# Ledger of designs, part 8: designed miniproteins, single chains

Each design is a single chain, and the fold is of that chain. pLDDT is the mean over its residues in the fold that is shown.

## One batch from the design tools (miniprotein)

Design m248
Fold by ESMFold2-Fast:
Structure m248 (fold): chain A 62 residues (1-62)
Amino acid sequence: SEELEKILDDAGVLAVLRGVDAGAAYLVRKTGLPREVAREIVELALAGRGDEALALLEKATA
């Protein structure tokens, strides 16, 4: 969804500026996902695997 894309984008920006754990914490706060899942999503996005990151986020929040 457009909302999840925006959340992922914001988490990625936070991860670049403040570290992966900060981006993961933001995803946990916005989605309620377990920290381990949120961290994997952020790491995928930072690796340039944004499509996979979004797919995992959408699947985990469905």
Scores: mean pLDDT 86

Design m249
Fold by ESMFold2-Fast:
Structure m249 (fold): chain A 102 residues (1-102)
Amino acid sequence: LVKEGKFSEALEEAEKRLEQKLSKEEAIEITIIYGQAAILAKDKGDEDTYKWLVGKAVELYNKFNLKEEDFEGLVSGITKQVIFYSRQRESDKKPDLSRLDI
């Protein structure tokens, strides 16, 4: 869509960069793009695209050992939640509905 053209353009550029060997800085930039695009997809009710984009962000997060601190000052808290949400679940054994960061 024209209103989302800037994010579509950024995603295409990010995918091209993924075919290259990335630096940590580029991985952070691409992860932010995926996180922001995921929020837009979720807002529209497109859960398949949301999960796909979150998965892409988590792959980069794990590959480059990214932490929340790497995004400090660069992205909103809600974008960080989207990026790291699934990653946080792997060690969660508390009451099912009691979640931090969402």
Scores: mean pLDDT 62

Design m250
Fold by ESMFold2-Fast:
Structure m250 (fold): chain A 68 residues (1-68)
Amino acid sequence: MPSKEELNAMWESLSGAQRRAVLEAWAARLEARFPELRQTRDGVLYEASREEIEEANAIMAELIVERA
C-alpha cells in the first residue's frame, strides 16, 4: 500500500474532474460498506469510529491509486 505522502502526491496530481470522480466513487463505496454512518456524496463522515475512518481511508487510497 502506498504511504500517506505518496497518496497525497497522487491526489494532488489528479485534475479537478478526476478528484470529483474519486470522491463520487468513494461516497458510493462508503454507502455500500457503511449504510448506517452519516455520510454525504462528498464522503464526509461525522460520527465514524477510528476503525471506520481507517476503512474509509483505505477505500480512498485504492481509488486514488486506480486513477493515478
Scores: mean pLDDT 69

Design m251
Fold by ESMFold2-Fast:
Structure m251 (fold): chain A 74 residues (1-74)
Amino acid sequence: MEAFKADSAAAIPQSEEALEKAIEEYKKDPSPTKLNQALFLGLVLSVESYIAGDEESQKKAEEKIKELVEEDKA
């Protein structure tokens, strides 16, 4: 568990960066593919944050996913 938890914690900054980039791409050129890519990255960040015990990053991932879902409804 220790190595897995440490790897998850180390991956959080990279996953946050990837998610922000995917959201920016989706906003510039909205498509189902880009939306799904951003949602997938949000899920990855949420899982990694949960494993690492990073409640703040998990909450941020959940908020980003919610924003993407609300955007899609428009």
Scores: mean pLDDT 76

Design m252
Fold by ESMFold2-Fast:
Structure m252 (fold): chain A 64 residues (1-64)
Amino acid sequence: SEALAREVARATGLSLEQAARITEAVLAHGGVLSTAEIEALARELGISPAAAAQAAAVVRALLA
């Protein structure tokens, strides 16, 4: 949801658009992204793989 994406953006320092894309990807994959999927998202969004992995971890934590 938009509220979830906003919280991810606040926690990571990513833009709302970047956070929303990562949130959608995590939800579409049942909460788990492979290393290859994280690297692909990082390239798509112009961020580091470490930043994409951190954002995905924040999404998972907020869903628990």
Scores: mean pLDDT 85

Design m253
Fold by ESMFold2-Fast:
Structure m253 (fold): chain A 75 residues (1-75)
Amino acid sequence: MMTIEEALERARKGGEEMKKALKEMLEGKVPVTEGIGRTLRYLGDAIEAYLEAKRLYKEGKATKEEVEEIGEYAG
């Protein structure tokens, strides 16, 4: 299963790509349908990482601070 370091990296990357997709859509660089699709995909990745981080925290394998950081990327 995913480590807390992998969950942090996945959430961070997902959050960054989601913000980029939203920005490109709002700037008219991509169609709205494509921008929404990309945003939802990366949001899903961040949510999965957040759920995994919460599970790791419950098992004593992650800190509260690590879970909170991942949660910020998941929104």
Scores: mean pLDDT 78

Design m254
Fold by ESMFold2-Fast:
Structure m254 (fold): chain A 100 residues (1-100)
Amino acid sequence: SSEEVEKLIEELEKLHEEILEAIEKGDIKTAERLMVEYGKLLNKAVELSKDDEESRKKLVEKLKEFAERFREKAAAETDPGGKSLLLTIYHMELEAIELL
């Protein structure tokens, strides 16, 4: 439902912020764990949105915003591990957009 998709978008945005904070602190293990959870929620959001045009449009718009933020952070990141993680999430978001 649209309400369930909106809740998932809010959870994805919260995880997005937590992943960036973990990377900034150099806590790569926490960032990797949060990335796995992000992927699970992303897959759920995609599945719930496939058959609902309004939910699909909202999710695509938000994923484009999230992808751009991760891309910008990856471009500025000097730590190879942090940069690799940011690029992985960026590509996960691009793949999700293509599935919608």
Scores: mean pLDDT 86

Design m255
Fold by ESMFold2-Fast:
Structure m255 (fold): chain A 72 residues (1-72)
Amino acid sequence: MDEANQEGVKGMIQELEKKYKEAKEAGDEETAKVYKDGLDSVKRNKDNPLLASMVYGDTIGKVNDILYKKRV
């Protein structure tokens, strides 16, 4: 169970790193900063899968808010 939780956190870190690079390549510095801040926070909490998951979800929510405002 603990190994599966650690792999889940590793996946969140990889996803945020990928999204951060994509946002930087797209010139979206605002979205890139949100992904970078979320990535750093998940890394700091990698040994607490529940807290890491909450930080990941908060990061995705903030990105969705930015993208929503850009569409309106």
Scores: mean pLDDT 77

Design m256
Fold by ESMFold2-Fast:
Parts: sequence; structure tokens; C-alpha cells
Structure m256 (fold): chain A 73 residues (1-73)
Amino acid sequence: SHMEKKKIEETKKLVEELKALLIAYLQSQGASQESLDTLEQQAKDLIDYVEKNPKDAETVIKGIERLIAQLKA
């Protein structure tokens, strides 16, 4: 549906925002390339999951928004 597609696109945008914040944090701590590659893979896996389970997209969005808010606090 159009609503499911919109929620999937919103999830992708939020995942990219969360990923950018986490990469910045991990790089500031001297994280390895392996750690950064793991984060990239986890982001891809989450997007793939939501595309296969679009009914869960709203729950995932709320979870990511909460994490972003905590990281910015």
C-alpha cells in the first residue's frame, strides 16, 4: 500500500540518521573498520527486515526515534 511504502521510506531515512550519529560516535572512540562494517551490515539487515515485514515498520520507527533522541540528549 502507499502508506506501507511511505513508512518504509521513513524507516530508511531514520536508519541513515541513526547510522550517521553512531559512526561519528564510534570514530571519536577510535573504532575499527570491522566495527563500522558491522554497523553498516546491521543497518542493511534492519531495512531488509522492514521491507519483508512492513506491518512492523511503525514499531521500528518509534524505536529508532527514541534512540536518536537519547543520543542527542
Scores: mean pLDDT 86

Design m257
Fold by ESMFold2-Fast:
Structure m257 (fold): chain A 98 residues (1-98)
Amino acid sequence: MIEEIRRQIDKLIADFKAQAKKAKTLDELDAIYDKASKELNELAKQLIKAVDEEMAKEPDPEVRRRKALETTAEILRYIGELEQIYLDAKRALREKAA
């Protein structure tokens, strides 16, 4: 279900935020970020598939197109949130090293 996938994405982002805050080196942070990014990409594929399956019953092509754009925007927001957490953690590590 779409809601289940969204809950998994929210948990992934929350877990990454907690792990990023505990990272002691840039190499450790980069490894955590790479893993989280790969997991988010797999969940994004699942979200797209679930939305496509739900929209298969929608006869209006304009409604299907709008839903596809909304899903793309949602995925881009998740990617941006993950990137912002990474950048914030990277900045904090650099400030501690100075």
Scores: mean pLDDT 87

Design m258
Fold by ESMFold2-Fast:
Structure m258 (fold): chain A 86 residues (1-86)
Amino acid sequence: DDELVPLSKEEKALRIAEEKVLAEEMLKKAKAKGDKETAEKLEKKIKELEEELKKMGLDEEEIKRLMEEARERLARQREQAAQNRA
């Protein structure tokens, strides 16, 4: 159980990648809405999350794959939720 010990590096990396994907989607929305201040904050957050992934000792190629996996998982969850509703 992870309640007594920290999560593995791989599990932490996946969570950070998911947060980065969500921040990128929010950045797209902020830009579409013309909210430049929110967009700037999100851009900084994305950069910090990317730095955290690198700090964990992940290769750039591994980060890229992890990001793609996170994007697909999040997109699929949202699409399934929409299909189950209507």
Scores: mean pLDDT 76

Design m259
Fold by ESMFold2-Fast:
Structure m259 (fold): chain A 73 residues (1-73)
Amino acid sequence: SGIAKDAYDGAVNALRTLKEGGSEEQALAEASRSHMGGAGLIAARKALETLKKGGSEEEALEKARKVADDIGG
């Protein structure tokens, strides 16, 4: 759905912000700029949590995708 895509895009943008040297606050702000800002923030927070626990970027995006799909129905 469009909601799932927008939420996942928010997580992708958040991780890109971190990779480019941005702060966690800046990453979450970028996630909130999606059309479904709340859903994007939830997906982005899950991705950031995965990275903080020592997960890879690939694992973070996989978990964010699952959360986005759950939100989008």
Scores: mean pLDDT 79

Design m260
Fold by ESMFold2-Fast:
Structure m260 (fold): chain A 98 residues (1-98)
Amino acid sequence: MPAPMLVRFEFEIDASPEEAEKLAEQLTERLREIGALATEVKGNKVYAYFTARTEEQRDKLLEQAKKLAAEFGLSLTVGVQKADESEMVVEDIEVEPE
């Protein structure tokens, strides 16, 4: 079985400071509801940390993150770090609104 992966989602909010704070709060609550282990807000960015043991779990988390990014109108970057890797592999995700 593959070792657990650390999955980090980076959401970038392109809004006024007041609206960004409100969106960050709402997004953080939604991320906790879907099982985020930790969340962090840095300026206009919201970070959420998850673990995935399988590729299917990783893909499910990515799909949920993409839906949240589309719902909130945000840019999304995903980082994946395997337990035996020293560095996180980072990829920008194209988010298409429905």
Scores: mean pLDDT 78

Design m261
Fold by ESMFold2-Fast:
Structure m261 (fold): chain A 99 residues (1-99)
Amino acid sequence: MENEILKGVIAIMVGTAKAVLFQDKDIKVEYKPANTDEAEIERKLKELEELIENNAPPEELIKKLEELAVLIEGSDNEELLERALELAQRVIKKLDKEL
């Protein structure tokens, strides 16, 4: 139940970020994960964190966050879900400050 709430909150954050930058445009995510392996999620978490630290463009941050959101949908690992939520919050805060 709690993991489902975390996934829902992340989806809302991603939707909010997309609405702010793209004015409700349907952005097609071309990413389809081969599996929902925890190592793949960990890799995407690290990639997103590095993009945030390197001041990547908002579009790239949102795209990576969407890839992560798709991946975590198949995960029941609460620690990974909470880390994804923290990174989503960092992305939203950065976009709000820069846009």
Scores: mean pLDDT 67

Design m262
Fold by ESMFold2-Fast:
Structure m262 (fold): chain A 87 residues (1-87)
Amino acid sequence: MKPTEEEIEKWIELLKNPETADSKETSDFLTELMNSKSFEELEEKIEELRKKAIELAKEQGEEDRLPAFEHELEALLKAAKKVLESK
């Protein structure tokens, strides 16, 4: 299912103001993501996070949570691409 425009806009706001994130780890990741110089680099960073999450979920038997995580990653990727294009 495609992310809603509201979900994408929430991520755009957070990417522009990473200090408003719930944790320093999340803030640091979003800052690093926005330092990407190309869509290819951005997609590679998201893909590495996805691979790590899949391996962890499989190891812990939590694969049923992966669809929700995938949906959030798709929203984040679309938001980040929009922010980079608007520069």
Scores: mean pLDDT 78

Design m263
Fold by ESMFold2-Fast:
Structure m263 (fold): chain A 67 residues (1-67)
Amino acid sequence: DELRRRQEERRRRIEEEIKDALTRMIIYVLPHMTPEEIEQMLENAKKVLTPEQYERLKEAAQKVLEE
């Protein structure tokens, strides 16, 4: 049980780190995307990212759309 709990914790942390890295990469390419691409990406990101990662991405997208 303790071994299984450690394995699940490790898997979850790796998954979170991967999603965080993907969020950073998406933010980096946002200025090169069209408004339509940004909206489509946000819809998809809402389904796969954590609420915190999604909010961070949404804020970055709003700044890009403002320009």
Scores: mean pLDDT 76

Design m264
Fold by ESMFold2-Fast:
Formats: structure tokens, sequence, C-alpha cells
Structure m264 (fold): chain A 73 residues (1-73)
């Protein structure tokens, strides 16, 4: 579940492992996108960028989630 992946991101961030945290947040965002939970996907990708600002997957995911949210209105 995306919530479990988000929890892993939070745990790795607390352990001082921002790159691993960002990876789990990106995975959470991907699952939220598949579930049509675009607001949650945006938050997950934003948290990945807070951990690692240059994370390309998080940047791409954030753009995709934002566009999907706009398309559903």
Amino acid sequence: MAEEYKAKGERYLAEGKPQEAADWYVKAGEIYLKEGKYDEAIQAYANALRAVPDNEKAKQGLVKAGKKKLDTE
C-alpha cells in the first residue's frame, strides 16, 4: 500500500538516509497515481524533493500528478 511506502520514507528520513527516503516517497507517489489519488501523489513526490531536491523521478512524478489532478478537475 502507498501508505506503507510513505511510512518507510518517513522512517529512512528519521534515520538520516534522505536518498533512501526519497526513493520510498517516489514509490508511494507512483502507487497513489495508480489509485487516482493525485493530491496524495503530489504530497509524496514533494516529500521526496524535500529529502533530495535533485531527484529526477520525483520531479517528473510531481509534474505528472499535477497534470492528472488538473485533467480530473
Scores: mean pLDDT 82

Design m265
Fold by ESMFold2-Fast:
Structure m265 (fold): chain A 99 residues (1-99)
Amino acid sequence: EEPSAEEIMEKTFANVEPLWEGLLARFDEETAKELLHTQVAQMAVAAALAANPKADPEEILKKAYEYAEKVVSKYPFLDLKKIKEKVEEIIKALEEEEK
């Protein structure tokens, strides 16, 4: 049993602040910000896949964008455009592995 989309989002909301603080302790701000945005994008894709594992890539992309928007709404210091770009990259990589 894979975690539900709601469980993934709940963990994402709980982990953004601790992850951000941990990254700032180890990396410069620009690197920490890049890594945080990558992690949020990965969680958004994971939540989209959990919501509908058999969805077409376009449907997964749309759902991942919805989850990313929810995270950015709670943490407005995050760059939604950057997260969406990373979501697109992750989904393309997954498509290549399934070919």
Scores: mean pLDDT 80

Design m266
Fold by ESMFold2-Fast:
Structure m266 (fold): chain A 100 residues (1-100)
Amino acid sequence: AQIRQLTLNIAAGSSASASLSFHVDSAGNYRVTIHIHALSGDVQVDVNVNGQSASINIASGQSGTIRIDVDAAAGSDIIINITVRNLSDSDSIVRIIIRL
């Protein structure tokens, strides 16, 4: 299992983006699980995993989870792009945990 963790600090009315990848040695169907905790500030989170998109709105102090199933070829990378938009008038702190 592969795990990535990041914390984003996002100014009022701004957005932050992150891109990461997981290498897979065997062909198969993989579930990407993205856990998001809005430690402060209301946020909109947009994710793209190998061309598949999902979005979630999370209120301050709340958490959400996005799950995306992808088919990957042997020796390929699963590419994850995340954009977090701060919808509040103050700075936001968001913690993200990504599991394969």
Scores: mean pLDDT 89

Design m267
Fold by ESMFold2-Fast:
Structure m267 (fold): chain A 67 residues (1-67)
Amino acid sequence: SKVREIELEYTRRLLLEVADEVDRLLAVRQSDLSEEEKARREAQIAAEHQQRVQELRAEHEQRVAEA
């Protein structure tokens, strides 16, 4: 069904977003940045991840409502 296809795409996009966050955090931790700058960038990555997850949830809710 259309709803099932929307649910599967939402799940896939959430998993990709988690993978992206992990990759970005690993890149920061492996960098030559100061511990203070690493902490700042990790906080920024977490905030951006939370925003993207909220955007995906809003898009999913709209797509389900329009289905």
Scores: mean pLDDT 87

Design m268
Fold by ESMFold2-Fast:
Parts: structure tokens; C-alpha cells; sequence
Structure m268 (fold): chain A 78 residues (1-78)
């Protein structure tokens, strides 16, 4: 299911951003991980022809970055 894979990537992003917030070491590696996850999210939508999600991803990713709960961020894709 496409939405389940997006949920998994959003959860990875949330974990990575929380690690970045609390870490004083290896910041470039953590940023690289965040960018890779973002790329994976967009690639997944493109491969499934879900162009409607591309407009919503920026808002959802920004919400996750601000600490909004996963389910609330995912609701932005509906």
C-alpha cells in the first residue's frame, strides 16, 4: 500500500529530525539522512503517479519538522 510506505518514511523522517535536535555530533550525516528520506518520499509518489501528493508533501514534512504528531501530519495528505 502506497500510504503505508509513506507512513514508514514519515516515521523515519520524524525519528531523524528528533535525533538531529538532540545531537551535537555528526550533523552533516544526519542532514544527509533527512534529505535522502525526503527524496525517497517524492520518488515513491512519482513512481505511483500520485502527483496530488506532491503539493501536500511540503506542508506535511514541514509539520513533522515542527514536531506535529505523525497522524496529524499524515492527515495533511488526505
Amino acid sequence: MLMEKIRELFLEYRRAIEELRTSEEDIPRLIGRLLRIIGDIYDLALKNNRYDLLDKFGEAINALTRGVPLEEALSLLE
Scores: mean pLDDT 79

Design m269
Fold by ESMFold2-Fast:
Structure m269 (fold): chain A 68 residues (1-68)
Amino acid sequence: MKKKVEEEGKKAIDKLKKAKETSKGDPIKEYGNEPISRLVAEALIASFRGDSETLEIVKKTLKEIDEI
């Protein structure tokens, strides 16, 4: 669902930003693939359902994570 994907994306971004502030500056290495794999799973489910709006939200969220 669109609302659920937006909340998961915001949580992932927030978690990675906190890791960047409190760790040595590599939040992906600190947290591994967990927040990203969760978003990828949502994208696959949306793809099977033909939900293009949810796919666009996931793509936007992954881009924001990549920019952190």
Scores: mean pLDDT 61

Design m270
Fold by ESMFold2-Fast:
Structure m270 (fold): chain A 97 residues (1-97)
Amino acid sequence: MEEKLKELREKISKLVKELDTAIKNGDYETAAKIAEELGKVLSEYARLLGDEETARQLEEIGKKAAEAIKNGNVSEAARLTVAGYLLLVGSEVEKWL
């Protein structure tokens, strides 16, 4: 893997753990900011794989997840986050095949 992809994977892992911690602690303001940042990092990862459409969708999902968290709809935010992760995994698998 290229150095940039490795750096982004480590950043994604860290943000996912920080998001989980913020939600468990009831810190929804921090959770919303992390969700939006996670969407941007996932978008950059997809863009490096050459998938601009997936990148745009991931950034939008991050923004919607942040909005859902701010509105107290944590279950919707979690569902959006999982959907974004699955979309990125699909993009990676396609590049491998």
Scores: mean pLDDT 76

Design m271
Fold by ESMFold2-Fast:
Structure m271 (fold): chain A 76 residues (1-76)
Amino acid sequence: GRPVDRREVAEALALIAVGIVKSLGDEGYIPESLIRNILAIDPRAAEVIREGLDWLAKDYPKAAEKSRENLEKALA
């Protein structure tokens, strides 16, 4: 089979993280440490996180905002 690309792994983990926060509701968030670990695999996963948080913000704006703050801290 095709070897798994680091980008594919990081983007899949980003989608899973957003999905877990959606299941937790508006009091949930993606921890900064988890974001740092995902971005350490491939920094292009940051775009997948941002897009996922834009979708999450429609129903869970508090969770999306806290997760976005953690993303910006992880990128600094």
Scores: mean pLDDT 85

Design m272
Fold by ESMFold2-Fast:
Structure m272 (fold): chain A 66 residues (1-66)
Amino acid sequence: VQLIEGALNELELAINEGSPNPKESYEKALAHIQSEINLVKDAALKEKLQKRLDALKEKLKQKFGS
């Protein structure tokens, strides 16, 4: 759980700060975080993490224009 929240925090910071990471790196990070969320057994926590990931996906689409 800490690792997932840490990864979400780092990804959000990278998007917001205009990190020079290529689009592919962000997409790989999103896919990895999604796989980790899928393993979360607590339903409420899983939903919270999934909503946060979905919000970051929308920010990424805005940043790169899909």
Scores: mean pLDDT 75

Design m273
Fold by ESMFold2-Fast:
Structure m273 (fold): chain A 81 residues (1-81)
Amino acid sequence: SRAEQLAEARALAERLAAATSREEALGVIDEWMAFLRTLDDEQRELAERLLLQALLRLSGVDPELAEFATRYADARLRELR
């Protein structure tokens, strides 16, 4: 359902924003990519915005980890398009 998809997106966003290592951040991003493949274009746009907001939140805590995670997310998102 839409509610279950939104709950999953929020759970992934919180995990990414709370990441403390490269391995943890990349693992959550890989789960994001698998999740995005199950969504239609409209739902994917909303989920991608939540992903970007989580990366922005992470940048307020650990800017180096956030920069690395953002580059990885950008590369993986290009693979989906």
Scores: mean pLDDT 84

Design m274
Fold by ESMFold2-Fast:
Structure m274 (fold): chain A 85 residues (1-85)
Amino acid sequence: SPEQEEIELARNQMDFWDTSVRIYYNRMQSRGVPQSVINQQLQQMMQDIQQTVDSMIQQNSNPQTQQIINDRFQNINNYVNQQMS
């Protein structure tokens, strides 16, 4: 159904961001990048992701799709905050 397709597209987009953040963090850490620089880069990535999330929410009036986007974004944000300690 169109609704299921929208949900799958939203999940795939958010999973892409989750994976990208984790890969980018691990690469910076493995290179010995200072934590202060890692924090700045992670904050910039979160701002970019937030803009994408805001656009997706504005384009999707379906509450179920919005909930999935918000839940996945919260998971990414929790991961980033844990790494920025």
Scores: mean pLDDT 86

Design m275
Fold by ESMFold2-Fast:
Structure m275 (fold): chain A 76 residues (1-76)
Amino acid sequence: SETERRRRAAVHLASAAIALAAGDYFLEQGKVEEAKRDYEIAIEHAEEALRLAPDSDRPLVQKILERAREGLEKVK
């Protein structure tokens, strides 16, 4: 159903945003391995959100995905 898809998209988007924030926090603390893990989690959730998201939410999901990929490149 459309409602189920939107709910799943919202959960993945929220999870991606939280993981991105956690990754940024750990990177600021010099905790590179924790930051790397959280950026990887953020990318995974953002990719799922992008598959499920309505067109109106795609720019926000894409922005989170780009920021998470940037973070991961800094810690690889």
Scores: mean pLDDT 90

Design m276
Fold by ESMFold2-Fast:
Structure m276 (fold): chain A 60 residues (1-60)
Amino acid sequence: SADIEAARKAAEKSPAAAEGLKAAEAGNVQQGDDGAVRALATGEASASAARGIGQLAKDA
């Protein structure tokens, strides 16, 4: 999905997004959400990227 693609792109540039994505892929919803919120709050990730991280955590 476009949200998952946005999440992967954000992870290339943002350590917080990268940590969130890695946690989400491992099924760690809480750590995935924490990383997504931090990246979104700093402007390093879009809302689409944050949704993508959340979707990956649910699908793991």
Scores: mean pLDDT 78

Design m277
Fold by ESMFold2-Fast:
Structure m277 (fold): chain A 77 residues (1-77)
Amino acid sequence: AEVLTVADLDRAIEHLEAQAAAETDPIRRAYLERLIALVRRLRAQLRAGRLTPDQVLARLEAESARLGAEAKAQAAA
């Protein structure tokens, strides 16, 4: 597997921002905005050398799953 880079996270942010700009559902838009904030935070940590690529991937997987579950719960309420 290829090692995660800051450039990969920059592309993820660009794609998520485009999705959020096109999103009309307020719950889905809020979820995308939270994902953007998460990726930006992890990008800063990777850039600063405070987290390894593997640690960034682990946190991204765990925290994005939690945010997705929260968005589903909010949509069901």
Scores: mean pLDDT 84

Design m278
Fold by ESMFold2-Fast:
Order: C-alpha cells, then sequence, then structure tokens
Structure m278 (fold): chain A 90 residues (1-90)
C-alpha cells in the first residue's frame, strides 16, 4: 500500500480516467485506428481497439486504463488493481 494514496485519491484517479476517456473519445478512436494500421503489438491496446470497434465503451476504457497504468512505475500493483476495480464499478 502506498502511504500517500488513500481510497479517496484512488477514486479521484479512476474518475479522472473515466472523464478523460469520455471527453477525448473521438481523439482516442483516431489514435487507436492509426496505431492499428501501424501494427499494435500491445495486448491491452489491441483489446481496447477491438472493444471500441464493437462499441463496448466500458471494456475499451478498462483496457486503455490498464495500458496507461502499466506506464506508471511510481504506482504499486495493488494501487493499480484498486484503480481498475473502482473504474469497473463506475
Amino acid sequence: MLSNLKDEQIEELAQKIKDNFEESLDIIKEQLDRAEKAGIEDEDLKKAYEALKANKLKEAQIYLAKWLLDRRPDLTEETKEKILEYLEKL
């Protein structure tokens, strides 16, 4: 457990991920389409793109969040899992 990340902060981060996804959805779709044409090798990005094509917005958001959190070495795996669990419940 990270000493400076409380449940309220985890909830805030999950909400920010959700809000950013919803506000930037068209940009995200364009960027993932370009990445797919270039050959996406990241499994979470592939699943996010497939979910977006199937209009499964919640599933796409979760996979994008997994990819984003994998790029945050400052966060513990426990903290990342809690953020994802919160995001799934939103």
Scores: mean pLDDT 77

Design m279
Fold by ESMFold2-Fast:
Structure m279 (fold): chain A 128 residues (1-128)
Amino acid sequence: MDNIQRLKEEVVELFREVLRLAGIPEEKIEELVEKFRQILDDLIAGKITIEQFLDKVSEIFLEAARIARELGRDDEADLIENMTAKLAFAIKAEYNDFKNKVSHEELVELILRVMKRLLAQTKAQLQA
């Protein structure tokens, strides 16, 4: 739990930073971050499936990309859309490799580490 809780907070903060760098307004950042936090909590608690998690996370990330595009920030929107596709692919790969071999806690930790890596990469690209 402690390690997963720390990874969750790191992932949430990286998401907030990505949204800010993409030029999303602060009021929308807090709304999207709260929705994202709830989805992560539901995944950690086993309230949703990995498939439901991917669908819900993709909806939030693509909403962020739409907001960026509406603001004329097409390059930032493209980076978020690309990250969303990479995240869905990478999490599906982890799930298929480990779903019958590890505990729910271990699978969630693997998913959070993948999310942390991809969000950190996207943050770096947005800062370049």
Scores: mean pLDDT 88

Design m280
Fold by ESMFold2-Fast:
Structure m280 (fold): chain A 98 residues (1-98)
Amino acid sequence: EPRVLEARLELVEESDTKAVYRVTIVATSPEAGARALRKLIEAAKQAGADAEFRNVRVTEGDVAVIEADLVITAPSKEQLDKALEAMRKAAEELVAEG
């Protein structure tokens, strides 16, 4: 079954209203990886932030490796911190489910 093997989020930039993460998802298929990226965006949005991926790259082999820059914006530092915590929890759940 398609699953996520690894989810890595590296904080590259942070301000009071914006954070940028380098995201690496290792999955058994590109479809599983794309679903993982969607779950991360939904977690941020549910916490009251906007989220988008930039520079999405997919490498296929024995596993699918998806690399992207995740940009999160929020109206305040408090809302941003809440969104970042929701994202971290979602990333932990991706590997636990896979």
Scores: mean pLDDT 83

Design m281
Fold by ESMFold2-Fast:
Structure m281 (fold): chain A 86 residues (1-86)
Amino acid sequence: MVKEISRLVGLSIRAIGLGQQSLLEGNERAAEKGFEAARKYTEGAKLLSDDPSNIKKAQELAEEGERLIEEAERELAAFRAARAAA
């Protein structure tokens, strides 16, 4: 349980970093997805901290967060590629 909580906290920190970097580069949409992923990971960590039986729901939130991160990374990559091609 401690290992999964630590993993979710680490993922949340990474997601915040992606959101901040996206804002610095001018991509507000990627930033919003990064910050939303951080919220999903934080919610999952809190659920596990409150009751270990919430592991399945916490994993589902982590999967949602991962999809948001993939979308944010895709949007940021496309934004960077468009700027490089121009």
Scores: mean pLDDT 85

Design m282
Fold by ESMFold2-Fast:
Structure m282 (fold): chain A 95 residues (1-95)
Amino acid sequence: WTPKEQGIDHFSKGKQFFDKGGDKKSSGESEQNKEKVKTGSKDEYKNIGESSQKQKEEGTKMSEESSPKKSGMYSEGSVHWGSGKEHIEKEVEAL
């Protein structure tokens, strides 16, 4: 019953709000990290290269690690995502 797009859209948008709330005024520092990626540190370049190319939304990936949805994401997690979406929506609004 809960649409996939709505689930992702809501979480993605909530993530931005949450990131801002949690990060607060770290935006300036964020730019420095972005430039560092350009420099291409040997160790970081290897890890970032895969993440950056595969998923442009770094925040989305971080959210995935923070959320319990690894193994059961596509099977049980998918259904949980729909149900969880409602939970997240309520939590985001409560926040």
Scores: mean pLDDT 44

